Designed miniproteins, single chains. Designs and how they scored, part 50

Each design is a single chain, and the fold is of that chain. pLDDT is the mean over its residues in the fold that is shown.

## One batch from the design tools (miniprotein)

Design m1718
Fold by ESMFold2-Fast:
Structure m1718 (fold): chain A 93 residues (1-93)
Amino acid sequence: SLIDELEALVKRLDVGDSAGLAEFQRLLARLLSTLSPEKQEAFLARLREIEAELQKEGEEVQKLPAEEQRAAALELLREALRRVLAVAKEIAA
């Protein structure tokens, strides 16, 4: 299933790899296209909440010493993918 493909990708994904991130976006878009309009709107609402939370966490990353910012930013990106996957699993069920 598309959820299983997204979960497998998130587990193996190097978030520094732009090709892997593009694959995630393509699979997510394909999943969204299989959902009812009501489920799509629910998903988008949850994504807006995640975006607001990540914006606050991103502001904290910018307060770190420069040598720590890259590692913290990559970890925040991994966390973003995990949160999006969790919402996809919840809404698609």
Scores: mean pLDDT 82

Design m1719
Fold by ESMFold2-Fast:
Structure m1719 (fold): chain A 98 residues (1-98)
Amino acid sequence: KEELRKEVLKLAEEVKEKMVELFEELGFPEAAEEAREVFEKGIKKLEEKLKTASEEEIEEYKEMLEEMLKKVEEMRENEREKVEEELRRVEEERRAQA
């Protein structure tokens, strides 16, 4: 179905944007740019694959991308916690020396 293909491509774009945002938030603009390029090439290949894929294959791609999106959100949350913990440790060390 055309609608299912559009949903898969939309999910792929969301995964791309979330990964780029994650690297930008972490202060790695070069990694963010690389992620954008890699995902753009991947999305182009996915578009081509979807033209000949069965409905079942398209549904498998949708499930895979939904899982990837969930993992990216989990990585973003975990990385934010690690940065906050590291900043707290540095602040505590600085105060202990005062």
Scores: mean pLDDT 77

Design m1720
Fold by ESMFold2-Fast:
Structure m1720 (fold): chain A 79 residues (1-79)
Amino acid sequence: DYEELFKKVQKTIDELKAEGDKETLSKILRIIFEIHLLRYEAEQSGSPEVAAEARRRIDELMEEIKKLIDEYNQKKSEA
């Protein structure tokens, strides 16, 4: 669920800002921007085929964000 993932992402962003981890924050924000751009382009096209392709790419980017959050949480659990 994209909405649940974005809520987790927001919490991670807030924590990264507090820690000053600019590199990880930049990576997450870049991926979020790309997801929003893909969604916008799919809506603009009005094509179900383009929307399906964008959805597959978005799913890949969502998995990338999940991995970054999991890595961050693993580091945090060691503290």
Scores: mean pLDDT 78

Design m1721
Fold by ESMFold2-Fast:
Structure m1721 (fold): chain A 94 residues (1-94)
Amino acid sequence: MEAEELRKRGILVGAEAGVVAIGASSLLLSGSEEIRPLAEEALELAARASELAKEGVELAKKGDLEEAKKKIKEGEELTRRARELYRKALELDK
């Protein structure tokens, strides 16, 4: 079912965003000041992606498939951007 596929995608977004959030939080505690803005932005985007994923999963459960799809797609995009920023921060924090 489409709802099941959207739920699965939302769960994956939440998991990926969670990993980025943990990594970015670690960099904020122990990384250089030069990477701080990148780590902060990555954490903010990951947090928003996680929120969108939860909303998308709940909408999919209720049968609001169009809204669920929008939320999950936005969460996927934000997770990708958060991951890119986190990778850049890791590269600079040698």
Scores: mean pLDDT 85

Design m1722
Fold by ESMFold2-Fast:
Structure m1722 (fold): chain A 66 residues (1-66)
Amino acid sequence: MSLADLVQQILLELGLPPLSPEQTEALTVYLLIASKEKNPNFAAIGKAVGLSEKQAKAIYEKFLER
């Protein structure tokens, strides 16, 4: 299973609508970069894929649980 598939599963678990393949790939890259940052900018990540800051942060927290 790819990291993009994991991101789509997290969206489903959080009750969020599915993203396009391009948005999912972009979000996956942003989440990987954020995992290496001390203070990730969730507002910028959310804006890049059409999600709120709260939604981006919730996805990130689930992404780290793996």
Scores: mean pLDDT 81

Design m1723
Fold by ESMFold2-Fast:
Structure m1723 (fold): chain A 98 residues (1-98)
Amino acid sequence: SPEELTEEDLRFLEAFIDYVADRLGLPKEVREDALKILREYLEKHWDPSRDLFELAAAAILLASRKHKPVTPEEISRVTGVPVERLEELIAELEKFFK
């Protein structure tokens, strides 16, 4: 949507999170926390030109730290998002959730 985050956008992001989490053997709690991170962040920082899948990859990495940590390199391998970009996006998300 050009104006706001939609439930359809969230359904596509949830499907992407499920795909990445399945490939990495991540539990339900990581998937739920990643989606929560994305919803809360995007409700305040919606930009329709943003790559939502790179942001979702970073959210999965951040969520995994509380449950079953994965490396940026593992996320990069599954998603194609460069490690350096994941680190930038993690810093952005961590600053928001401070």
Scores: mean pLDDT 85

Design m1724
Fold by ESMFold2-Fast:
Structure m1724 (fold): chain A 95 residues (1-95)
Amino acid sequence: ELEKLAEKLAEKLKKFGITKEEVLAGLEEALKSESKEIALKVVEAVLSEDKEKFRETLEEMLKKRVEKVKPPEEEVERARAKIDPIAEETYNAIK
């Protein structure tokens, strides 16, 4: 499963000289974190070139962080405002 995702990402990143092995190593490291489920969703959104799906994934990340650490509402609102710019910049970087 992970190898297929690494192969697809390497194809998009080929112009930057990034190898499939390097992408696979990065994905394996990300999956060791507590955000492994979200990391996979981010990769899937990037591969589909779906800006909206990526934005939704960022919103899920924020929601999970709010449930886990319960930060002030004002901090949550500021983070939410950054989701669209981040998704747009990421989408532009991968096309």
Scores: mean pLDDT 63

Design m1725
Fold by ESMFold2-Fast:
Structure m1725 (fold): chain A 94 residues (1-94)
Amino acid sequence: MPVKEEDVKRAVELLKKELEERGLDPVELVRRALQAAGIAEADLATADDERRGRLMLAFLSLAGLDPSRYSDLSVAAVQEGVRELALEALAASR
C-alpha cells in the first residue's frame, strides 16, 4: 500500500506527543532502539522495509507504546514516522 505523506506526518506528531507525555528523551530512546534493531545510525536514512519494521517494534517497545494505538494508520506509515522522528532526533543531538 502506498504510504501517504500526511499519514507519516500524523504518525510523527502522535509519537512526539507520547514521548513528551512520558518524559522520554527522544535521542536516548532512538539510540537504544537502533541498537536493539541492529541498525547503524549511518544506515537509518536508507533503511529498507525490514529494518524500518525492526526499528518501529524496538522503538514502540522501549517507549512502552502499543502498536494497536495506531490502528487507523498503515503499518508502513508508522514505520516511516518512527524513521523520520529518529532522523530528526539524531540531527538535533549534533
Scores: mean pLDDT 78

Design m1726
Fold by ESMFold2-Fast:
Structure m1726 (fold): chain A 80 residues (1-80)
Amino acid sequence: SMLEEVRELTKEEFLLLAASGGVFVAEQALKKGKNELALKQVDDAIKLAKDLLKKSKDEKIIKKAKEVLEKAKEVKKKAE
């Protein structure tokens, strides 16, 4: 159904937004020297991005999830 298709698309988009937001919060935490908070946020974002990469068949979601994962790994290195 159309509602089922829209709901499924918005779920993946929502998870992608949540992962991207987590990376953004982690970067802000790093700027304030809150490394433990940054690590927690980036680890959560990595989990979401990896799950999207395993489950999604949408090329746009996959591409964006890869970008989020790369940024998250960079933030994690800086937070260590």
Scores: mean pLDDT 81

Design m1727
Fold by ESMFold2-Fast:
Structure m1727 (fold): chain A 95 residues (1-95)
Amino acid sequence: SMKEEEEKLLEQLERFIEGVRGLERLLEELERRGASEEDVAALERALELARGLFEKLKEEAKKLDSEEVKEKLKEAEARIEELERRLARLKARLA
């Protein structure tokens, strides 16, 4: 049913957001202690993978008329965009 599809997608979005929070914590650590070029490259790769997963979840959401799904997608996108901005700033500050 549509409700079962919605519940499944909400669970996938929750797990996705939890993963993004993990990347946020890693970035915060690197911002505090300093980052190597290898650290930055690893985070860039992780963010590219996260972006790809997000786009797949967004496509699955198109057939669902759910405000909760829309709000979680909006949260996930905002978090990814902020991570991308912060990583770009960190990369620019590497000596």
Scores: mean pLDDT 86

Design m1728
Fold by ESMFold2-Fast:
Structure m1728 (fold): chain A 74 residues (1-74)
Amino acid sequence: SRELEEKLKELFKEALKILSKKLSPERYTGLSIMWIGVLESKDRESMEILIEEISKFDPELAKKIKEVWEEIEK
């Protein structure tokens, strides 16, 4: 649904703010490009990598992102 996609984008804005402070510029840029790919193609593998990286710094946020993503995939 449109509401779930908007919620996913909002949660990722929070995640990217955290990652920008915790990761090297090179790694952060790679993950940001990967997120753009997820928005365009719904790439599951890229989404799984992003969730795993976020979970290292904010496991609760990663869990929320995963729950919203699983609802979008239904």
Scores: mean pLDDT 83

Design m1729
Fold by ESMFold2-Fast:
Structure m1729 (fold): chain A 89 residues (1-89)
Amino acid sequence: MEKYLKILEELLEKAKEWGEEDTAKRLERIIEKLKELIEKGVSLEELRKRASLFGSDSKEEDRLDREVDLAFVVIEELIEEGLLKEPPP
């Protein structure tokens, strides 16, 4: 989780330097949500469970599902880049 946060923070700084305000705002929101999850000790497994709730009969409460799903997409990209890929046993 912390490594994902660090990469997102680096992307945020780059977006600010390049003047990509929309990207910077999205990254700020995702970073904020990930910080909350890290503070609460939420695992990757728990994140996946939250992303796959049985109903988005939402309201405001289901906003968290979207944020979690976005965070998970970033996590998957990091795995594909090998940053979180574990070496074979």
Scores: mean pLDDT 57

Design m1730
Fold by ESMFold2-Fast:
Structure m1730 (fold): chain A 96 residues (1-96)
Amino acid sequence: SLDRALGLLRDAFDQGVTLLRDSVGQDSADQMRRVGDQTLRGVRRDGLRGLDDGQRLVDQLTRDAISRNPSSSGSVYRAGGGVRNALDQARRILAG
């Protein structure tokens, strides 16, 4: 269901925000929160297209965070990976 997909995405983005705050700082955490809010709005409005847009934004955020904090790349990849896994699961839920 849409509600199940949205709940899963919200939890994953919240976890990503926490992981980024603890590893690379508040600016990257705030970016992840904004990407999460945009992704949830996009999914409500455009379904699967919202997930595709969210994936692109998470990938961009991950590249930017690693570029600014190369020594923390592993932590950034873990944060982004958790969100990407939730996006894939939400896609399966929405597609049927």
Scores: mean pLDDT 88

Design m1731
Fold by ESMFold2-Fast:
Structure m1731 (fold): chain A 91 residues (1-91)
Amino acid sequence: MELSPEDLLAAAEHLEALAERLARMAEAAGNLDVAEEIRRLGREGAERLREAARRGDSEAGLEAARETERRLREIVERHREELLAGAERLA
């Protein structure tokens, strides 16, 4: 499966939106350091996806998306209870 540049750009936007939602949950839980780490990873991942889109490199784009998702998942698993408490405050 080869992704178009448009698919990679859409993935970058979705990744930034996901990271911002998770960061807001961390902030609502009172963990500003985790919020900044999540935003940084989302920003870096989105930038790598946009670079891959500019190069037409679907493989690099998929690797960047997978690595960013993996790192975000590790943070979410590590801070699961805090993020759930933050999500409840935002509901």
Scores: mean pLDDT 84

Design m1732
Fold by ESMFold2-Fast:
Structure m1732 (fold): chain A 83 residues (1-83)
Amino acid sequence: VDEAKKLVLERIKEELEKSAKALIGKERILDGKTVLMTEEEAEKLLEEMLKKAEEELERLAKENPELVIEGAEEIRRQEEEEK
């Protein structure tokens, strides 16, 4: 489970980094607020989302480890497709 959890977290981080870069300079609604995605805001958003994802993933791994394992398997399949 820890290995699967780490793999899922690494994928989440990669996806969040890609999303943050794509949204730099664009307006986005966060917590009901309109925010400009500056480089600094994108970094803060990434840090906050990663922290929440890590906390949620830890909870999910304790409550439903099968879902975490399934997520890791999906990531492995996608990595094979990327190759």
Scores: mean pLDDT 71

Design m1733
Fold by ESMFold2-Fast:
Structure m1733 (fold): chain A 72 residues (1-72)
Amino acid sequence: TDRVQRTIDRIRQIRQTTPQDMFSQMSDLISRNGVNSVIDWLSQRVGSSRGTVSQAMRIMRQEVYRQIQQQS
């Protein structure tokens, strides 16, 4: 959906502007509260629901996998 694509774009923007801070915060959240906590953190950052962020991350993961297969 358009909401999912906008969420993907916003996640990419955040990664570009604060890559070290983002990695540090995500690693800390995963270590202390599990993987689901990073979805909540991203939903607050990008202004999307947890469900939309979860779907966006799944699509981004699938796109990376597809790109690797095409290049191989």
Scores: mean pLDDT 68

Design m1734
Fold by ESMFold2-Fast:
Structure m1734 (fold): chain A 65 residues (1-65)
Amino acid sequence: SIEEIEEEVEKNKEDKEKLIEIIEELVKEKYGELEAKSTRKTMLTLSKEELVEYAKRLLEKIRKQ
């Protein structure tokens, strides 16, 4: 569920690689492999704090679909 993924993001907010993994897997499941690869390139340029915000915005977008 979205709530479970939000909890996982909070638990891993200090782990950049784990945050990238969570976001990449979520994008892959919802939008496919190509979008996940594109998103990974963007995520590599972000800070841990920016990754948490990215994940929250992505989850909000998914919730509204």
Scores: mean pLDDT 82

Design m1735
Fold by ESMFold2-Fast:
Parts: sequence; C-alpha cells; structure tokens
Structure m1735 (fold): chain A 94 residues (1-94)
Amino acid sequence: PPPSLLEQVEGALAALEEARALLDEDPLFSRGMAIRALEDVARLLEESDPEAAARLRELKEQLLGATTKEELRAVLDEAIRLVREIARRLREQE
C-alpha cells in the first residue's frame, strides 16, 4: 500500500535531518537531499495547503541560491522547523 501523508512527511523530515548531519562532510550532497525532500513535501501539500507548499518551494530556491555552508545551514534549519511543524499538525488530525 502507498505510505500515508504523515509517513511521507516524516520520511522527508528524516531526510532533512540527515542532510543537516552531513552538511560539513558533503555540502553539495546535503543540499541535493534537502531540495528533493522539500519538493516532495510541497508536491504532497499542493491541494490541501498551497501556502505551505509555496513556502517549501521558496526554501528550496533559497537552498539552490546558497553559496556558503552558513547560508545552507540557516535555510536547512528553517526547512526542518517548518516540516516538523507540518508533521505535528498532521499527527493531531489523525
């Protein structure tokens, strides 16, 4: 069976947390992992929460434009915070 919306969002959160852990070792790999996770969550939320989907895509574009590890870390921290909040809200609805 396909994973639930919550399971998919929690999977993306885990990927973002892994990207943060790997940031100092491989910033380009970390950025790529985070971009994929943000796009996956944005796509899932397009119909139910278009504002959150738009914000996730803004963060994706900020990751693409980030030129330093400090910039990547700041955007990644914000992405983790947002996705964690989305996951919490979804748990309350189930």
Scores: mean pLDDT 87

Design m1736
Fold by ESMFold2-Fast:
Structure m1736 (fold): chain A 62 residues (1-62)
Amino acid sequence: NMDEYVEKAVKFLSTLPGATFNRASLAKLLGIKDEELAKKVLDEAEKRLKEMNLPALPKIVD
């Protein structure tokens, strides 16, 4: 369920504003085994985080 993973990603990342995360490590931490699904989930999570009023945005790198 993509929406469930996106919600988990947003909640996790929003607790660590200004931190930098590796995409593969985040996918593993969220339990996402499909690389394409992981990319879609993390791209959508980044989009939602940019709409939030955070003091600093978390950054996702490959």
Scores: mean pLDDT 77

Design m1737
Fold by ESMFold2-Fast:
Structure m1737 (fold): chain A 113 residues (1-113)
Amino acid sequence: EEEEVKKLVELSKSKDRKVREDALQKLWELFQEDPKKYVGPFIEALLYVIKNDPSSIERLRAIELLTYAIKTHPEEIEPYKEEIKKVLEEVAKNDPSEEVREAAREALKLLEE
């Protein structure tokens, strides 16, 4: 189980877009099933995608999943709040996509308010 989760985190960083999408989807499903157990790997994968994925559509989707997690599981997210904030602040300022920057600002506001 732990080994499979670690593999999913690595697959979320794959050069193949479909492999990245499928891995992130599976991590999202695991997080919804047991948020306390899977929040760490899920946030690691989300923040990597938000910062590094070449597709603005995938970066936007990752921010949308993160926003949902912040709204629905604030207790599980709390230990990762500063790491999330740092990535969202960087993306809100520097991402080449206006839509991604706006989504990052909205998610950041949710963390602070």
Scores: mean pLDDT 87

Design m1738
Fold by ESMFold2-Fast:
Structure m1738 (fold): chain A 76 residues (1-76)
Amino acid sequence: DPIEAARKVAEAVVRTAEEGSEEQREKALAALDEFLAREEEALEELTAVVGREVAEEIVRIFREAAERAREIVARR
């Protein structure tokens, strides 16, 4: 299930923001920022493989995780 796989990755990123070292948090945020910078391209690539509805949900999951991770890091 691609949505469930995306959720597990998102949970791992949020956990890294909460519990990880500064280096681990910086790497996780950099990876998310890279993904979001190419969000439109990623959405089109995912749509070709899993369909638009599933692709949009995956992108939403990662966007929400990125926002949550940044919020956690900013509060530390």
Scores: mean pLDDT 77

Design m1739
Fold by ESMFold2-Fast:
Structure m1739 (fold): chain A 88 residues (1-88)
Amino acid sequence: SAAELRRGAEAAIAALKEALGIRADSLEELREALREAGFPEELIEAAVNAVRGLRLAAEGRLEEAERLIAESEPVLRAALDPRMRARL
């Protein structure tokens, strides 16, 4: 469901920030932190789009939020879930 995709994106971003020790309040700070950590551009853009989607959802812009989260959450899940990464 859209709500489960939002929770998945939120959990993935929280896990990334915690694992990398990131205190990113801006999308640019998040991009730089992920690049410094050696993440590929596709994963960096997925993380940024997930954060944008979560912000839009908080603003009540659910249609735009769901589109961004639906595009980004599967990329984050594939890269960050050890079970899914084994298939890459």
Scores: mean pLDDT 73

Design m1740
Fold by ESMFold2-Fast:
Order: sequence, then structure tokens, then C-alpha cells
Structure m1740 (fold): chain A 65 residues (1-65)
Amino acid sequence: GDELLERGLPAYEGPDGLVSGEDMKALLRGHGYSDAEAEALIARYSNGDGNLDAEGAARAAAEAS
């Protein structure tokens, strides 16, 4: 709905909306994940270039909880 657009979700649409694999890996390692576990999770939710969109990042974070 319009509230989600106003809350900055459109900022995750397009190139500026991607979370780099390095930033996600650092965050996952901060939560006790190994390099291999973090890389496997990133690969599962990435667009094949090592970056995650907002949906992919949210799904990865949910599995990391």
C-alpha cells in the first residue's frame, strides 16, 4: 500500500535497493554464521551477482534469526 511506499521501500527498487554480498556476509558473521554458511545463504537469495534485493535480504535475515 501507499504507506510502504512512503516508508522508503521504493528506495530498494533498482540498483540502490541492492544489499551487497559483502555487507550481508559481515552482518551474518556478526550473528555467529561462518563464512561458508553466510555465503550459502547469500547465494540462495542473491540475484546471481552476489547482491540481494530487499526481499532477498529480508528472507536471508529471517533464516538467520
Scores: mean pLDDT 64

Design m1741
Fold by ESMFold2-Fast:
Structure m1741 (fold): chain A 102 residues (1-102)
Amino acid sequence: KELEEAKKIIKEVEEKLKAGEKLSDEEIKKAAEAAYIIIKSQPEEDQKEAIELLEEIVKNKEELTKKNEESMEKLGASEEKKESWKQVEKLYLKLYEILKKE
């Protein structure tokens, strides 16, 4: 049930981001907590890969943000798409904070 509730939260957040809606800090925290539950439900190998990827994203945040912004500009991405990416970055940072508190 907890895993199903976590999946529902992630789906609702994905639908909001796809619609260009701005997430509140509370919604980002709730989504990060849901993502953590989903990660912990995966096989050990998949958990390790997800954590390592998240650490790499967080460690290289500034460079990855810059490259992604440049790519989105070249592709003619709307301001809504750029804002959605910033929300996703906030989610990754919050998820990393939760994982770090192990």
Scores: mean pLDDT 72

Design m1742
Fold by ESMFold2-Fast:
Structure m1742 (fold): chain A 89 residues (1-89)
Amino acid sequence: MEEEEREEEMIEDAAELFERAYQQMQQQINAQGADRETQLQLLRQMLAQVRAEMTAKYGEEGQKIMDAANSHIDGLIQKELELEKLLEE
């Protein structure tokens, strides 16, 4: 029960941090303009910032939650960047 409650709290905080960072990233892109590769790099930076904040707040357990979430997202970003690079060559 306590583990489930803590996990839900961490997921909720992570979602709030993601939303905040995503909005900041989107504002940055809209203000400056960015190509697709730059947008994907900014998304990666956003994910790293959220992970750092979760680690600061919840320690290793927050890092584990973010690591699992980021693993899926980063994998998708990495594959898209590699495909774009191959197609542009």
Scores: mean pLDDT 69

Design m1743
Fold by ESMFold2-Fast:
Structure m1743 (fold): chain A 75 residues (1-75)
Amino acid sequence: MTEEEIEEIAEKLEELNPNLSKEGVLKMYNGGEPSHIVFEMLAYVEGLISEEETSELVDLELAEELKEAREKVRK
């Protein structure tokens, strides 16, 4: 993933979740594990990255449950 793609994902996450700032999301990406895993899970839940772009440390079963919960909140 390029720096430009990471910036776009961070901006989208801020737009989609008022509790997240672009700066905070970028800090999660650059913070190492487990912060990087949290970034990947959030991006996956919002459909901004594919399953193939997530690390093996991401709990995809939990991520799918979170994705379903997010869809129910967005009417």
Scores: mean pLDDT 73

Design m1744
Fold by ESMFold2-Fast:
Structure m1744 (fold): chain A 56 residues (1-56)
Amino acid sequence: SSSKQQQIQKQMDDYKPSIKQSGKGIGKVLGFDDKQTQKIYQMLYDVHKWVLQKQK
């Protein structure tokens, strides 16, 4: 639904900083390269978006 798409986008914008920080933290702890950390960030972003979409 269009309304749901708009809601998800707004919430994702709010979560982006936290997701990015989490990805960076994980990458730092594991000693990953920037490219690996970017993949972690993307994964976390996708998971968050999926969770928001799944909520009823």
Scores: mean pLDDT 74

Design m1745
Fold by ESMFold2-Fast:
Structure m1745 (fold): chain A 72 residues (1-72)
Amino acid sequence: SSLDQKIAQLRAMIEQNRRAAELLREESEKLKQSTNVRDQTLADFLDLIARGTEYVVEQLERRIAQLEAEKA
């Protein structure tokens, strides 16, 4: 159904965004090992972007739950 297709697309978006957040967190942790203030600042910025990406995942998961409830 059209609804099942939409749910599948949203699930794919969740997996892509989860992977992006993981990579941002991994890069941030590497930069935190540096004694360079610039690297520390970049790490903080990447953590901020990762948090935003994680928030998007939460919103997409809530949307899927709503669509599945409407399908029932």
Scores: mean pLDDT 89

Design m1746
Fold by ESMFold2-Fast:
Structure m1746 (fold): chain A 75 residues (1-75)
Amino acid sequence: SPESRRLELYLESQLGIARIRVHVLLKAGLEDEALEFLRQTLEEVKAFIAENSDLISQEVADRVLKEMEELLAEV
């Protein structure tokens, strides 16, 4: 639906911002700060998905969370 597409775009945007911030922090040698930021962002994304569970499909939720967890594993 158009609503699901808008929420998906928002989640993709948040994931993109997280990737950029993690990249910048890692380039600056701030690995602990990158890890803490990413853990906090993952919790916020989980809360957003839970709040919008009727509008966000399980497939989209699982995919975004998996990509966030993969990013966390790379730090």
Scores: mean pLDDT 84

Design m1747
Fold by ESMFold2-Fast:
Structure m1747 (fold): chain A 94 residues (1-94)
Amino acid sequence: MEKAVAILLLAALTPDVSEEEALEEALKYAKTEEEKEEVRRAVEKTPAIRAEAAAAIAANPEAREVYDSILNETRTLTYEELLELYRAYVESKL
């Protein structure tokens, strides 16, 4: 669940997916109150990374392919590991 939420939030940061749409989809996968809290917590914890990633991907459309690769690999990671990987990607995108 937490990984799915993070993946959906990351998908919202691609140029073709709105942040709002990914959040809505993440909430649909949150069946329990605990899962819904994790979705909201993810948004609160990652606003800076989310904004930086969105701007970086918008500036580099080619980065979407790399991002899809990261999303596929992150399906096996915890939320914290996913955030760290995403942070590293955003900073290394030069």
Scores: mean pLDDT 54

Design m1748
Fold by ESMFold2-Fast:
Formats: structure tokens, sequence, C-alpha cells
Structure m1748 (fold): chain A 58 residues (1-58)
């Protein structure tokens, strides 16, 4: 599931940029949901996570 994939990637020690790139590749139609879940799970500011996902989607 999306949540399990996010949890696995966070636990792997990958950077937020690497996590975002892989998640956008797996779930290209859900970038807003991905960014929101990553922000909640990591404690990083939602705006910062959103910018990382915008860059990863290019």
Amino acid sequence: SMEEDIDELIASGKSLEEIAKELVERYPDEPGTLASLVAEKTGVEPEEVAQIFIKAAK
C-alpha cells in the first residue's frame, strides 16, 4: 500500500529527495497525498516537502 511503501522508504534512510522521486514513480497520480503523508510521518514542514515533490516530478 502507499502508506507501507512510504514507511519502508523512510526506514531505509534515503534522503527526502530520493523518497519523493521513488514515490512519484510508483504513484504518479497522487503527489499531493504523498507529500502530505511524508510530511506527517517525518515531521518536516508541509511546504518544504511539497517543494521536494515538485522537483522530483520533473
Scores: mean pLDDT 82

Design m1749
Fold by ESMFold2-Fast:
Structure m1749 (fold): chain A 84 residues (1-84)
Amino acid sequence: SMEEERLREYYERLVAIAKPYVESLDPEEQAELLAEARRLAAEHRDASDEEWLERLKEAEDDARKTAVLMLALLAIGYERERAE
């Protein structure tokens, strides 16, 4: 669907932005970012694709927020794939 395509495009953009950004951080900053991302993943595990899309829209002007959301989405995706 168009919604799935839009979410996939945002995910790919997040990876392109967030990965180099996260890799540029020091280990303490990376640990804090991962902890925040895991907390968001736990709190919003059952959130709809539309709810995640709204979060992505809100965060897209902030590299740190983008990185946190990307890591949270990655954690949720990983858990869903393992549950199958």
Scores: mean pLDDT 73

Design m1750
Fold by ESMFold2-Fast:
Structure m1750 (fold): chain A 88 residues (1-88)
Amino acid sequence: SPREQAILQALEEFKQRIEELLEELEPSDEPLSPTVRRAIETLIGQAEQLGMHDLVELLRQLEAKGHPELIEALLNELSQQLNEAASL
């Protein structure tokens, strides 16, 4: 359906943007750069519109804490959502 295709496209775009952010994130105890923070805020807004509450919570935790471990959890969640959407 058109809705299922839109969800799949959005999830693929999310995964690509997160992979791009991974290359900009340095392991540090310092707060996230303004560019990275803005990108995360954009992804939160898109995830909220799609009703992806678990993804929203992970993105908000990443914005607040900036821990690299949260990025791995986020990529795993996106991969699971992509696999589920592809099965529809």
Scores: mean pLDDT 67

Design m1751
Fold by ESMFold2-Fast:
Structure m1751 (fold): chain A 68 residues (1-68)
Amino acid sequence: SREFVEEAKRRIEAEITDEELKRKALASIAILQEWVDRNNTPAVIEQAKAEVSSIVAQVLAAQKRREG
């Protein structure tokens, strides 16, 4: 399932206001989505879920650091 990619994109659009951080995060997620589309195995899907979660956490932390 690719619902985790769609959820991550929606979360970034809703919570990230910094245009540079948003653009970079969405680009990274797009690369992972293409990787999953080409390599649709359980192992790749699990790794992509972890990577997407990491990207969301990192971009949220980067935005908070810029706000402080």
Scores: mean pLDDT 83

Design m1752
Fold by ESMFold2-Fast:
Structure m1752 (fold): chain A 60 residues (1-60)
Amino acid sequence: MKELERKYTIALFEQIALEAELWFLERTGAPQEEIDRVRSELAETQAEIDRLKKEIENLK
């Protein structure tokens, strides 16, 4: 449990960092390719968060 909770917390911080990076890129007029890259990374991080949350739920 503790290990999964730690991974989940780390993934949440990664998501926050990626959301902040996306916000910065969108506001500074970064190339669409860079915005799409961060969006892709954010989607991957969200999928990992969802997976870890499901694993934690299964362990209760």
Scores: mean pLDDT 81

